# Ledger of designs, part 114: designed miniproteins, single chains

Each design is a single chain, and the fold is of that chain. pLDDT is the mean over its residues in the fold that is shown.

## One batch from the design tools (miniprotein)

Design m3967
Fold by ESMFold2-Fast:
Structure m3967 (fold): chain A 65 residues (1-65)
Amino acid sequence: SATEAAKLLLEAAARERPDVSGVTVSVKNAATAVATVTTSDGNTIEIEAPSAEGLIEGAKLSLSS
């Protein structure tokens, strides 16, 4: 599924970042998916997007800050 593909890609990206401790991806509703990124400092970042591609891009931009 698109959600599972996004999860695997974000988990792979997280392995390249020592500041990320975990990633989860879920479907919020029919038009919106949510990625939750947990940092090593214990902070949580939530990204909402209408597609798996949007989630991946949003998470990468958030993690580059």
Scores: mean pLDDT 70

Design m3968
Fold by ESMFold2-Fast:
Structure m3968 (fold): chain A 50 residues (1-50)
Amino acid sequence: MKTYDDLLKEAEALKAKGVTTVTMKRGVGGGFQMRVQAYRDAGIEVVLVD
């Protein structure tokens, strides 16, 4: 599984490319929550869809 630091680096790389908003399909469990948290901590808006 990717760590929080891996996900944070992924989000920061996207932000460096000009990505400010990401759409994610709603999931369950700690892995999904960790990804959402890392992206938001990096300053990317996360939009959840069903």
Scores: mean pLDDT 79

Design m3969
Fold by ESMFold2-Fast:
Structure m3969 (fold): chain A 79 residues (1-79)
Amino acid sequence: MINFSKDPVDITESMSETFKKMSKDKSVSEDEKRALLAMGKSVGKIEGLELDVDPSDPDVSAALLKLSEQLLKAAEEMK
């Protein structure tokens, strides 16, 4: 689990960028992407964000990209 020491906006943006990069990285396994998806959803829930992502999605790369887009939007809305 990620421990936050910076502003929530900065951390959420950094997480979004990381997940977006990993969603397109062919060297990252589907199992690793699925673990990141579950972790990102858990972190979002802890931060009070409603993330519409299913960790059981068969297209884990697309799901991880969708998660990154939702996190970026949340960061933009946090001001």
Scores: mean pLDDT 71

Design m3970
Fold by ESMFold2-Fast:
Structure m3970 (fold): chain A 71 residues (1-71)
Amino acid sequence: SALAAVAGRVLQTLENEAPALSAAELAELTGESDPSAVSRLLEELVAAGYLERLADGRYRVADAEAIRAAL
């Protein structure tokens, strides 16, 4: 699905850069010009079970195997 493809890109970014990143950091690293659009996509990925939002507002991979299986 389109969400799984986006989740795969976010997973690759998190695995390469840091285990947890903010929406602003993910927007910069993924080349997205609209941080609010990235925040909405990240919340969709959290709702889908691919990512987890931490108490400090950063995101991490919740289930890397589920992302890879959906690609």
Scores: mean pLDDT 74

Design m3971
Fold by ESMFold2-Fast:
Structure m3971 (fold): chain A 64 residues (1-64)
Amino acid sequence: MEEFVEEIAERVYEALKPHLSDEEAQRFAEKVREKVRESLENGATRDEVEALALIMVAIEKLAA
């Protein structure tokens, strides 16, 4: 589980790197990591949390 959460956070960071400062991208990736872990602990599937992460990234890109 933890390795999967870290992989999603890394993908989020890489996706936001061109659009945000390094510090902002890292903070957002950490926020996604926490949200993904919480969702998995509450019974969400891997596909559901991957979709959630993608939606969060899309919203952040639109807000940037």
Scores: mean pLDDT 79

Design m3972
Fold by ESMFold2-Fast:
Structure m3972 (fold): chain A 74 residues (1-74)
Amino acid sequence: MKASDEQEARTLASFRALLDHALATARSAEEARAWVAAMREMVEKEIADHELSPETVAELERLLAEAEARAAAM
């Protein structure tokens, strides 16, 4: 079934908080990259398991791309 706007907003907020926490608490560039890679796997599963709106999928992919770029620059 399609996720509600409220559920999609909660999903975005949760992943945003997890990525921010992972990057803020990573002790090395290697640890940061490993956390972002794990978050990407979680996002891919969320997309596969749920009918998320294209807008929510695009925002999740944008958050991951920004996090990956930040981790790579560390």
Scores: mean pLDDT 78

Design m3973
Fold by ESMFold2-Fast:
Structure m3973 (fold): chain A 72 residues (1-72)
Amino acid sequence: SLIDAMKKILNALEETLQRVQEEFDNYKKRIADLMNKAGEAAQRVGDGTPEEAAKAREELDKYLKEILELKS
């Protein structure tokens, strides 16, 4: 029936929306995690030895690049 066909379409749309919502939530969580790691690396650039600061700067640049790629 038309009603059964419409219900199947609505269920498929609901499943698709749920998957999109889950992917979006995972995406936001991943960005937030990367931003936290970038912030920690930025703080470490000011701390420790010159070697540790250089490593922290490299990690900071890497995390910022990953954030930019995820947002594009």
Scores: mean pLDDT 82

Design m3974
Fold by ESMFold2-Fast:
Structure m3974 (fold): chain A 94 residues (1-94)
Amino acid sequence: DAERIARGRELWAAHRADAAELGAFEENPTGELRIAGGRDAAGRHTAVLIRADAEGRIRPGYVLVAETEEELYAQIAEVVERIEAGEDVSGVGA
């Protein structure tokens, strides 16, 4: 668990995007992972994992919600591991 939290924190630091960076990515999508983070109306931590497919289309990644930042990082690490393993992400976040 602590190892997953550390991994997720590293992934967040490497891939997080602010609103302007996300807008630039949407104009010129790449296969590079981007993470849009925030807070929901209940004050929970949120993250949306976004990347383009081989055809340059932005694919909906995982929409993650967690009570704590540590839980969010653990979820990011798990989801990125699945994406890197070639898991189908087309149905994720529904």
Scores: mean pLDDT 70

Design m3975
Fold by ESMFold2-Fast:
Structure m3975 (fold): chain A 78 residues (1-78)
Amino acid sequence: MVEETPEEIADAVAGARGAIEKARSLAKQVPDIQEEVLKEIETLEKRLDEAEARGDVIGANSVLIAAAVLITSLKNKL
């Protein structure tokens, strides 16, 4: 079994959740695409919950990267 420390899992999950919350705040400022963005955020939240339940640091980091890309896209539309 590949051993991941509890700290690594917690940090990855916390980072991803922070990015998702930031994306939600930005989505509220972009009414033209708000519904589509909120649907994408819901998908990311589900993926993160599954990664957290499995202790999957790689999965959590994947969600963080996806959320960061979404944040960048939203900022470019503001």
Scores: mean pLDDT 80

Design m3976
Fold by ESMFold2-Fast:
Structure m3976 (fold): chain A 81 residues (1-81)
Amino acid sequence: SMEEIKKLQEEIEKKLKEAEKAVDEGDIEKALQLLKEMDKLYQELGDLLQNDPNMTQEEIEEFKKFLAEIQKKVGEIVEKM
């Protein structure tokens, strides 16, 4: 459902913010754990999006951009370690 998709997006963004804060505070172990938890949610969201036969092309492109932005932010956080 769209509510499940939105919930996953919010949880992913929340985990990324927590991971970035952990890196900034020098807690690398916590940051790595949060990124691992976020990756699980990211994979779950990707699977949900790929298996929805009713999504428009515009919605597919919007979610692809979201997933790409998340991957970019993960890379930026890892580079700060």
Scores: mean pLDDT 82

Design m3977
Fold by ESMFold2-Fast:
Structure m3977 (fold): chain A 114 residues (1-114)
Amino acid sequence: STMDEIKQLMKQIEEKIKQAKELAKQAKALGVINDKQYQDVEDIIKTIKEIAELSAKKNDVKGAKYALTGAETLVDLLKEMIENKGDEIKEFILRMQIHYLLQELKKKLAELKA
């Protein structure tokens, strides 16, 4: 059922958010992200949660899947940032990707609130 699919997606989103929080703390401790970038990651997590909660309230499976993809993308970007510590070009690209992820998620949240 649609409700069972939403419930499974919400569980997956929470697990990915937990992973992202742990990775963000590691990335900050390693110095691969600064305080401003750490704040951007926290804003991404907050925006993902708001998209997920609003999508669940509306029985919007597509919105919940979008939130899951956002959470998975954040986890992957943070892993790559840690793995590529000291690669100046790769670090620049990954920082830009985190910034664009936040902008895209904020646009999606605004659309869902309208």
Scores: mean pLDDT 90

Design m3978
Fold by ESMFold2-Fast:
Structure m3978 (fold): chain A 90 residues (1-90)
Amino acid sequence: ALEDLDAVAAAWRARLPAELDPKLEEITKLAKEIIERIKNKQVVKRETAERLLTLLLEVRAAFEKASEEEVAAARAKIPGLVDELINYFK
């Protein structure tokens, strides 16, 4: 449903940089437009579908990059955690 799209977008915003919020809003808007046209037995414009696909591919690429940055941030904390653990056992 349309409400489910907003929930999915919110979940993606929680995991992606805030700079992608405008793209996620456009994805939600285009997806809602396509769904409404299908429900009303109307033709979906090819350009609308292609724009949605382009944005989804961009978000996918950013999601993969965000995962790498999350791993890098976690790795940066490892030296501190090792020092804390060593002090705990002394």
Scores: mean pLDDT 67

Design m3979
Fold by ESMFold2-Fast:
Structure m3979 (fold): chain A 83 residues (1-83)
Amino acid sequence: SAASAALAAAEPEIQALYDAGKVEEAVRLGLRVYARLAGAEELVPEAVRLGEEAIRAYKEGDLEKAQELSKEAMRPIFEAKAA
């Protein structure tokens, strides 16, 4: 798919952020690229906020909360893509 191909094209930049230990920045970049391709760029700030909360929950060992926040972050983007 075009969205998948374009996200894959951003993979080297995302990988470079991971290699630098900038996990939060890598997640934010991925979300921004995906939201732009899905036509939901206006939802990126909220998705990033929820993604950051999910990362914090993950680091604290709260896997259930991390999963729930990750689902919340991505749901509006998937819904916008489907519309």
Scores: mean pLDDT 69

Design m3980
Fold by ESMFold2-Fast:
Structure m3980 (fold): chain A 73 residues (1-73)
Amino acid sequence: SPVDQASQQAIQKAQQAGDQQSVQDFQNARQAHQQGDYAGVGRHLQRAYSRSKSDEVREAVLELAQQISLDYS
């Protein structure tokens, strides 16, 4: 799905940036989405966005959030 693709891309970008905390946040967001915990998705993505020093990771947060929003709508 587009959400699965965006999740995979987000995790890869965080790994490439050496941002292990954002890798964990993206993995947790993916798990929350699979469980239908959309509040949990929002918390994990917001944490990755606010803590990351990488523009690529922040862009990945926005892309993933957008794809999940489309899936939720």
Scores: mean pLDDT 84

Design m3981
Fold by ESMFold2-Fast:
Structure m3981 (fold): chain A 84 residues (1-84)
Amino acid sequence: SVKEAGERAIRELTELAERAERLAKEHPDDLARQFAAGVNALLLGVAKLLYRKGALDEEFAEFLIESARRNLRGAEEGKLEKQG
C-alpha cells in the first residue's frame, strides 16, 4: 500500500541519514563525508514532504533510498580505508 511503502521509505532514509551524519561527526574536516550527510538529509526531507502530500510513489521512493545507500557506502568505504 502507499502508506506502507511511504513509512518504509521514511524509516530506511532516516537510518541512512543518521548513519551518514554519524560518519560526518567522526570526520569533521572530511568534506566528502560532510557532503554525503547533507545529501542524505535532503533526500529524507524530500521523502517526508512527498509522503505528507500523498505524492511519494514506490519507484521514486526506491530511487531516493538507493541514492542514500550509494552516498553512505562511499562515506563508509572512506572511513574503512583510513582505519585498515
Scores: mean pLDDT 80

Design m3982
Fold by ESMFold2-Fast:
Structure m3982 (fold): chain A 64 residues (1-64)
Amino acid sequence: MEEHTVEFTLTRRKDDSPEERQVLDDALAGLEVLRRDGNVLSERVEESPDSTTLRLTVRGTLPV
């Protein structure tokens, strides 16, 4: 497989429903696996009064 660079953007709002929080928590758990494997190249956190946006650039041989 070719190595690809993939950018993930996750936005967490302070008033998210429990269901929305669960989906984000599941996504973050998946990204933790990539961190464990050393495939996270960069991470940025942007905070605003009503939301937090997490941007990650990962290296992977992901089938897309």
Scores: mean pLDDT 69

Design m3983
Fold by ESMFold2-Fast:
Structure m3983 (fold): chain A 94 residues (1-94)
Amino acid sequence: LEEAARYAELAARYARQGDGEKAIEYLRKAREEAKRWAKEAPEEYKDEMEKLARETTEALRYVEELVRQGKYEEAAESAEQIARQLRRAAELYA
């Protein structure tokens, strides 16, 4: 989840620079990292992490749509919020 948060933060940075292509690239990396961690989750946290990964993936898809619409500042703000949530979640599973 820390790696997913880092990719979301990079996506926000590129969105603020108007680099939609790189923003989308890092949003996709964040989604794949979140999905990978949920898939490798211990049985005791499986349902919890799968739910978090689904919610995160959906939120990141929304941010990708904002980037595609040219709403770069809104996309950056949303990606930063997701990154903060992912960092908090990483603390719970550390």
Scores: mean pLDDT 82

Design m3984
Fold by ESMFold2-Fast:
Structure m3984 (fold): chain A 83 residues (1-83)
Amino acid sequence: GELGLKLLEEEIKEALEKIKEIKEKAKEAGNEELKKEAEEAEEKVKKLAEELFTTPGVEPRLKLLKEIKEIVEEIKKKEEEAK
């Protein structure tokens, strides 16, 4: 029964790790704007993750996961544009 939730936990962990990587690269590069955007993305993902784990049902959880993935794609795009 909990297999789906475990997979969602793994995807959220990967999302947070990617944002942390971007934040650390921004710090190393001295890019304060990208660092701030990565910090904001991390905070948004954490809030969505909390909502996801308190929300019953597969479909609502998948919608929240999609929103988390969209935040990760946005910060990845900003990192690419900053290079």
Scores: mean pLDDT 83

Design m3985
Fold by ESMFold2-Fast:
Structure m3985 (fold): chain A 86 residues (1-86)
Amino acid sequence: SLQQFLQQLEQQLKQAKAYIAQSPLSPEMKELIERGIAVVARGLQLLAEAEATAPGQFSAETQAQLEALRAEKAAIVAQIDALEAK
């Protein structure tokens, strides 16, 4: 089901966060990547909550919130790219 798929992705995000914490990256880079992971996790939780409360129905409001999270993720990626360049 969609809910089970989202739970699997959430587990994968936890593993990714642990991997980043153990990596030899700068503290600034780790913070940006962790913020990116948090945005993706929020999106997955929003989808899981929408599915749990109204299975098979995703409101325009939920879609707007997901678009806002995508924009936030894009901004974080841009900051990561800028930090990597110097």
Scores: mean pLDDT 76

Design m3986
Fold by ESMFold2-Fast:
Structure m3986 (fold): chain A 95 residues (1-95)
Amino acid sequence: TIREAVKLVENGKAEESFDTTTLARVYKVPELNVTLSVYPLGPPSATKKEGDKEIVLRPVLLQADKESRPYRATEVRDGKTRKVLGFENIEPYEG
C-alpha cells in the first residue's frame, strides 16, 4: 500500500532521486518493488519552530508506481537541512 511505501521512505529504506523533467522527488522502495513520486502542490504552507528545529510544511501529491489513484499529504521537512522527515495527513486525492 502507499502507506507502507511512505513508512519505508520515512525510515530511510528508499533510494531518493530528483526527476528534473517532472520536478518530482522520486523514492524507489526496493522492499515493495514500488516507486513513489512526490509532486509539490504549491509553496510551503507553514513554518513552525520546534525547540531548536525549524519545520517546513508543504502540501504534496503522492503517486505510487502501478497505482492509478494519487494521494495527498503534508510533507514535513527540516528547515535547516532541507531533509524530508516524513509525511502527514495521507488521504486519497480523488474524492
Scores: mean pLDDT 74

Design m3987
Fold by ESMFold2-Fast:
Structure m3987 (fold): chain A 83 residues (1-83)
Amino acid sequence: MSKEAVDELEKALKEAEKNGRVTVDQAIRAGKALVYLKENPVSKEEAKRAVEAFDKYKNAVDSLPKGLKEFAEEVKKRFEEEL
């Protein structure tokens, strides 16, 4: 479950970064993955992958709707503190 959430987050951010913009579909997919990752336990390996995805696709993260960007930054900070 957590692996699938990280995989979906990475895919959505990668697609947005490649396209130079975030679509509504990509924002919804990223949002669902972020909600799952916040509400459920994740392994250190999955937390590390999520943080790496946020750093690698920083332009996509920065292009998310304001509320979702703030949520992504909160999840990233939490995972960085757990590593």
Scores: mean pLDDT 82

Design m3988
Fold by ESMFold2-Fast:
Structure m3988 (fold): chain A 82 residues (1-82)
Amino acid sequence: PLYTPSPTMLAIMKEVGATKDRYSPLEMLDLLLKYLKEKGLADPKDPSLYDISDTPLGELTGKKTFRLSELPELLALIIEKS
């Protein structure tokens, strides 16, 4: 299925080149991975841990940190809020 992102999520995705109005979960996952990489949010001591506390993604999800293995769960939370 295709989803219309919240304004906050759409703004996050547009920072990494998103141009569409509706996205599949796989497209959103790819854009989130690009966002995390471009913002350099990985912990240098633990590259599987990401600090999102000072980002719009942190505001949207209510999370300060998450592990890369939790990315599908984070995406599900974002879709629920869309």
Scores: mean pLDDT 77

Design m3989
Fold by ESMFold2-Fast:
Structure m3989 (fold): chain A 62 residues (1-62)
Amino acid sequence: MQEELDKAYEELKKNKSPEKVIEFAKKYVNVTDEGIESIRKAIEAGLDVDDILKGLYAAAKQ
């Protein structure tokens, strides 16, 4: 599981898109629909996708 998570994070860092970041959150982080909407809005507002992904990866490691 940890190796799968780490691999998914590294692949997403190379080929990231809003939808792939959202799928990562759904698969590895226990997020609500409201949480997904917040991630989408943050990306639309110009927040750094790498920072969002880093936060999700840290949450998934818990």
Scores: mean pLDDT 75

Design m3990
Fold by ESMFold2-Fast:
Structure m3990 (fold): chain A 88 residues (1-88)
Amino acid sequence: DELIAAMRERDAKEIEALKELYKRFVESGKESYDFDEFKALAEPLLEKYPFFTEKWVKRVFEIMDKDGDGKITLEEFKEGVEALTAVP
């Protein structure tokens, strides 16, 4: 499976990046982020991990934005990270 093979290495890096984003989210004390604020939160990760792009940040935001209102809450982020990292 080409998709599964491609995801194996990427998933590990995505999991690490998502954990760092979640930590920064918690440390910020904010309860929700719009896309611009979320992109700013992710900016240091884009510098640290050059293979992460604005498209990756947008994809993650879209997945976490459960109600499609253009904002994510700490709770939605936590649930999204937990779901993504629960891969056996």
Scores: mean pLDDT 69

Design m3991
Fold by ESMFold2-Fast:
Structure m3991 (fold): chain A 68 residues (1-68)
Amino acid sequence: MAEAFRALADYAVEKGLITPEEAQELVDAAERGDLVKVLKIVGKIHRKATDEELDEMVRLLEETVAAA
């Protein structure tokens, strides 16, 4: 599922919710199975994102999971 987190991370950077460094940390943490780091970065995104941006990220995550 690291591919799904790459897509989500790229979207979050585009919307200014996280930095490119945090996006890379999210992908790396997902690949390592570092759930604590994943949750910390996702939590930051959730706190800063609008409802519309959250809906878009959920759709993107579901689409990438369905494509696998």
Scores: mean pLDDT 77

Design m3992
Fold by ESMFold2-Fast:
Structure m3992 (fold): chain A 85 residues (1-85)
Amino acid sequence: HMKEGLIKTVKKNIERLNKKKAEVESLLDKHPELAQEAISLYNEAIDLYNKAIELLKQGKVDEARELIRQANLLEMKADEIIKKM
């Protein structure tokens, strides 16, 4: 149950980041440098979440949680960049 719940949460986080990325892509013409930086950070966070899902499937919960923590920090950095637009 715990591993399945965590995988579900990570998948929802990926969905959220894809929506945020699409919104930022609409701002590329007005804020090209900031938008590109935010998109890059969201893409890196999505990659870490996908790796975390694979680790969870292998039962490596602590390693997966560390990647989730790193992905959350990247999302926060991207969100701060968007606030400057």
Scores: mean pLDDT 87

Design m3993
Fold by ESMFold2-Fast:
Structure m3993 (fold): chain A 84 residues (1-84)
Amino acid sequence: MKIEIEVEEPVEHPDGTLEVRVTATTSDGKTIVATARGNKLTKELSVSVEVDGKRTSVGRFQVEEVTPELLRQAAVDAALKAAS
């Protein structure tokens, strides 16, 4: 299946939360939005996926460091899994 991935610019909130949103569009017209959110102080990462308006939590993970690269990787992985 052919999947187009669009990664939005990382957003940093005043409370130390980083957010990355990824949109995956499939060749059959399905649109998937994956959001990875991590807090730099707690080092907690949460990932959610929205498919056809239904939002589902993928999980919550403790990480060594919250970085834009880690959030991007998590969001892309979640979007690709939801697309397959």
Scores: mean pLDDT 80

Design m3994
Fold by ESMFold2-Fast:
Structure m3994 (fold): chain A 97 residues (1-97)
Amino acid sequence: SHMEEVQKRLDELMERATKLLAEERRTGPSPAQRAAEAEHLARNDALVEKARADTSLTPMEIVEEGLRLAEEYLEAGAARSALRTLQEFLELAKERG
């Protein structure tokens, strides 16, 4: 089902983010990772606010948008921003029912 596909994507994203954060705990974040986190942090609030303002979005569409953004952040090395954005979108989806 669509819900099973979304759950699989969530699980894969959480695994990737957890692995990247575990590596950062051992080696420290690289300068590139720090730069990516700083850049994406500035945009996270605006993107969450945009989703919150769009009352036409279904809970599933909110989750999919959060996944899309989190995947982009992970690709840039911003694992912390990816997880925070995902958590904010999951909470918003839960609030919408």
Scores: mean pLDDT 82

Design m3995
Fold by ESMFold2-Fast:
Structure m3995 (fold): chain A 80 residues (1-80)
Amino acid sequence: SAEAEALLRAEAEEFRRLSDLYAALAEQTGSERYAYLAELYREMAERLEALAAQRPSVEEAEQAIIDLLNEAAKEVTERE
């Protein structure tokens, strides 16, 4: 749906902004962790953009965003 596509594109834009923020921090600090987070958020934005092209339902779009946010949280914290 157009609503689902708009939702996914809006969230992808937010992830690209986070990627840009972490890339800038990586350049300023030399931190490999910030460089990794920049790449992670860029990849997540690309996944959401790819899903938007599949014309998903609003429920599918919301679930994909939740899944990616949970994946990002797990990658930011130490994995047990």
Scores: mean pLDDT 81

Design m3996
Fold by ESMFold2-Fast:
Structure m3996 (fold): chain A 68 residues (1-68)
Amino acid sequence: SPLEDLLAALAEIVPPGATVEDLSEEQFERVLEIVKKYAPELEKLSEEEQRLLTEATTEMALALLNSL
């Protein structure tokens, strides 16, 4: 599952309670690679649109991870 893979990757690279703003550029790039792996259509979007969707997805995933 894309969400399960994203949650697992985030749990490995960020401390508990982390937000999107706590991610380094390298960590954010790793998240973006995972999102692109499961949503290859993202490559058809602009770089700005890809970042916005990845940021929103990461924020949602971190909120879910921190509530578990």
Scores: mean pLDDT 72

Design m3997
Fold by ESMFold2-Fast:
Structure m3997 (fold): chain A 98 residues (1-98)
Amino acid sequence: SMEEKIKELKELLKELKELKKKAEEIAKKAKEKGDEDSYLKANLLIMSLTGTEVVIERVLERIKKGEPVNVEQVIADARAEIEAAKEQIEEIEKRLKE
């Protein structure tokens, strides 16, 4: 249902916000260690996650206005971004522990 899809989009927004906080913490640790490569990667990740948040917010506005939008594709793309972000965060954290 559309109500279930709206709920899923809101849950994805929450996950994106939590991942951004983790990316910010990793960026801070990378900067403290002088790891410029990890710092750059973490900041690019923050930018990417922020872009996905904007897309979801615009999709939610379009749904409220009754405008056509491929909600299933937006959800799939956001989920792929979240999984890729989780993997990148784990890789950066592992490098920072070395």
Scores: mean pLDDT 89

Design m3998
Fold by ESMFold2-Fast:
Structure m3998 (fold): chain A 79 residues (1-79)
Amino acid sequence: MATARAVGLILRVIGAILDGDYESAIKDLEALRKFAKENLSPEQAKKVSEAVDKAIEAIRAGNVEEALKYINETIKALD
């Protein structure tokens, strides 16, 4: 299961996307990537990083549906 910190970051990302605050969503996704690199296995950290990159790309493109899809992939990569 994801740690409480990772869950908190994911909830903040979802909230920021719903508020249209894409810069805050990107910042919290970068924090989640850093958390994964420091706290998870190299394999899990790589999967989280790849999902985060795709989520950020989707957010920058204004594609909320695609961003939420990659946030779900990030959740799966955490456990």
Scores: mean pLDDT 81

Design m3999
Fold by ESMFold2-Fast:
Structure m3999 (fold): chain A 99 residues (1-99)
Amino acid sequence: SKELLEELEKIFEENMRLRGEIAVLRALKSDPANVQALLELARELRDEQERGKKTLAEIKKKYEEGEISDKQLEDMIEEQRKKNAELREELERLRKELG
């Protein structure tokens, strides 16, 4: 359904955002003011976001072509929600450690 595809897009977008925020905080905790490491992190995060967008597009295409059922898509969304919950907990822990 269109609603499931919208939920899939939302959960992937949140995942990419959380992973990016965690990576930045980890870099700041490990070696603050290392400009070279921050530039490398920026490149890696861009590459990871592009991979995530490609994966999302491939899942959407397979679903629209009937290769993935509604139940399989719902299961994928639920698995990603659980992973995003874990990432939110890690992000909050890192914020507390750095604040």
Scores: mean pLDDT 83

Design m4000
Fold by ESMFold2-Fast:
Structure m4000 (fold): chain A 100 residues (1-100)
Amino acid sequence: SEKEKMLEILDELEEKFPMLRNLPPADSPLAIEHAGEIVSFSQIKEAVESGEITTFEELAEEIERMAEVLLAAYPPSDPAAQIAEEALRFFKEKLREIEE
C-alpha cells in the first residue's frame, strides 16, 4: 500500500538522519510558534500512521514545509539546517525511484 511505502521512506530518513526525531526541539521557540501545525518529522510520521497523510504528494508537501521551517529558523552552519537540506534531498531522490 502507499501507506506502507511512505512509512518505509520515513524509516530510511530516520535511520540516515537520526537528528530528525528531535527537530525542532519540543521546548524550542520554533516548536511553540508552530503549535498545532505539522512541522516536525515525528508529527509527519504520526500523520501517515493515522491516515491524515494518504498520498506521496501530501507527504512531499509536509516534508518540504518542515525543511523550509528549519532552514528559515537556523543559520546555514547549524547542524539542524544541514540535516534539513540533506534529508529533503534524500527524500526527493526516494520519490523519483517510486515514480519510475
Scores: mean pLDDT 79

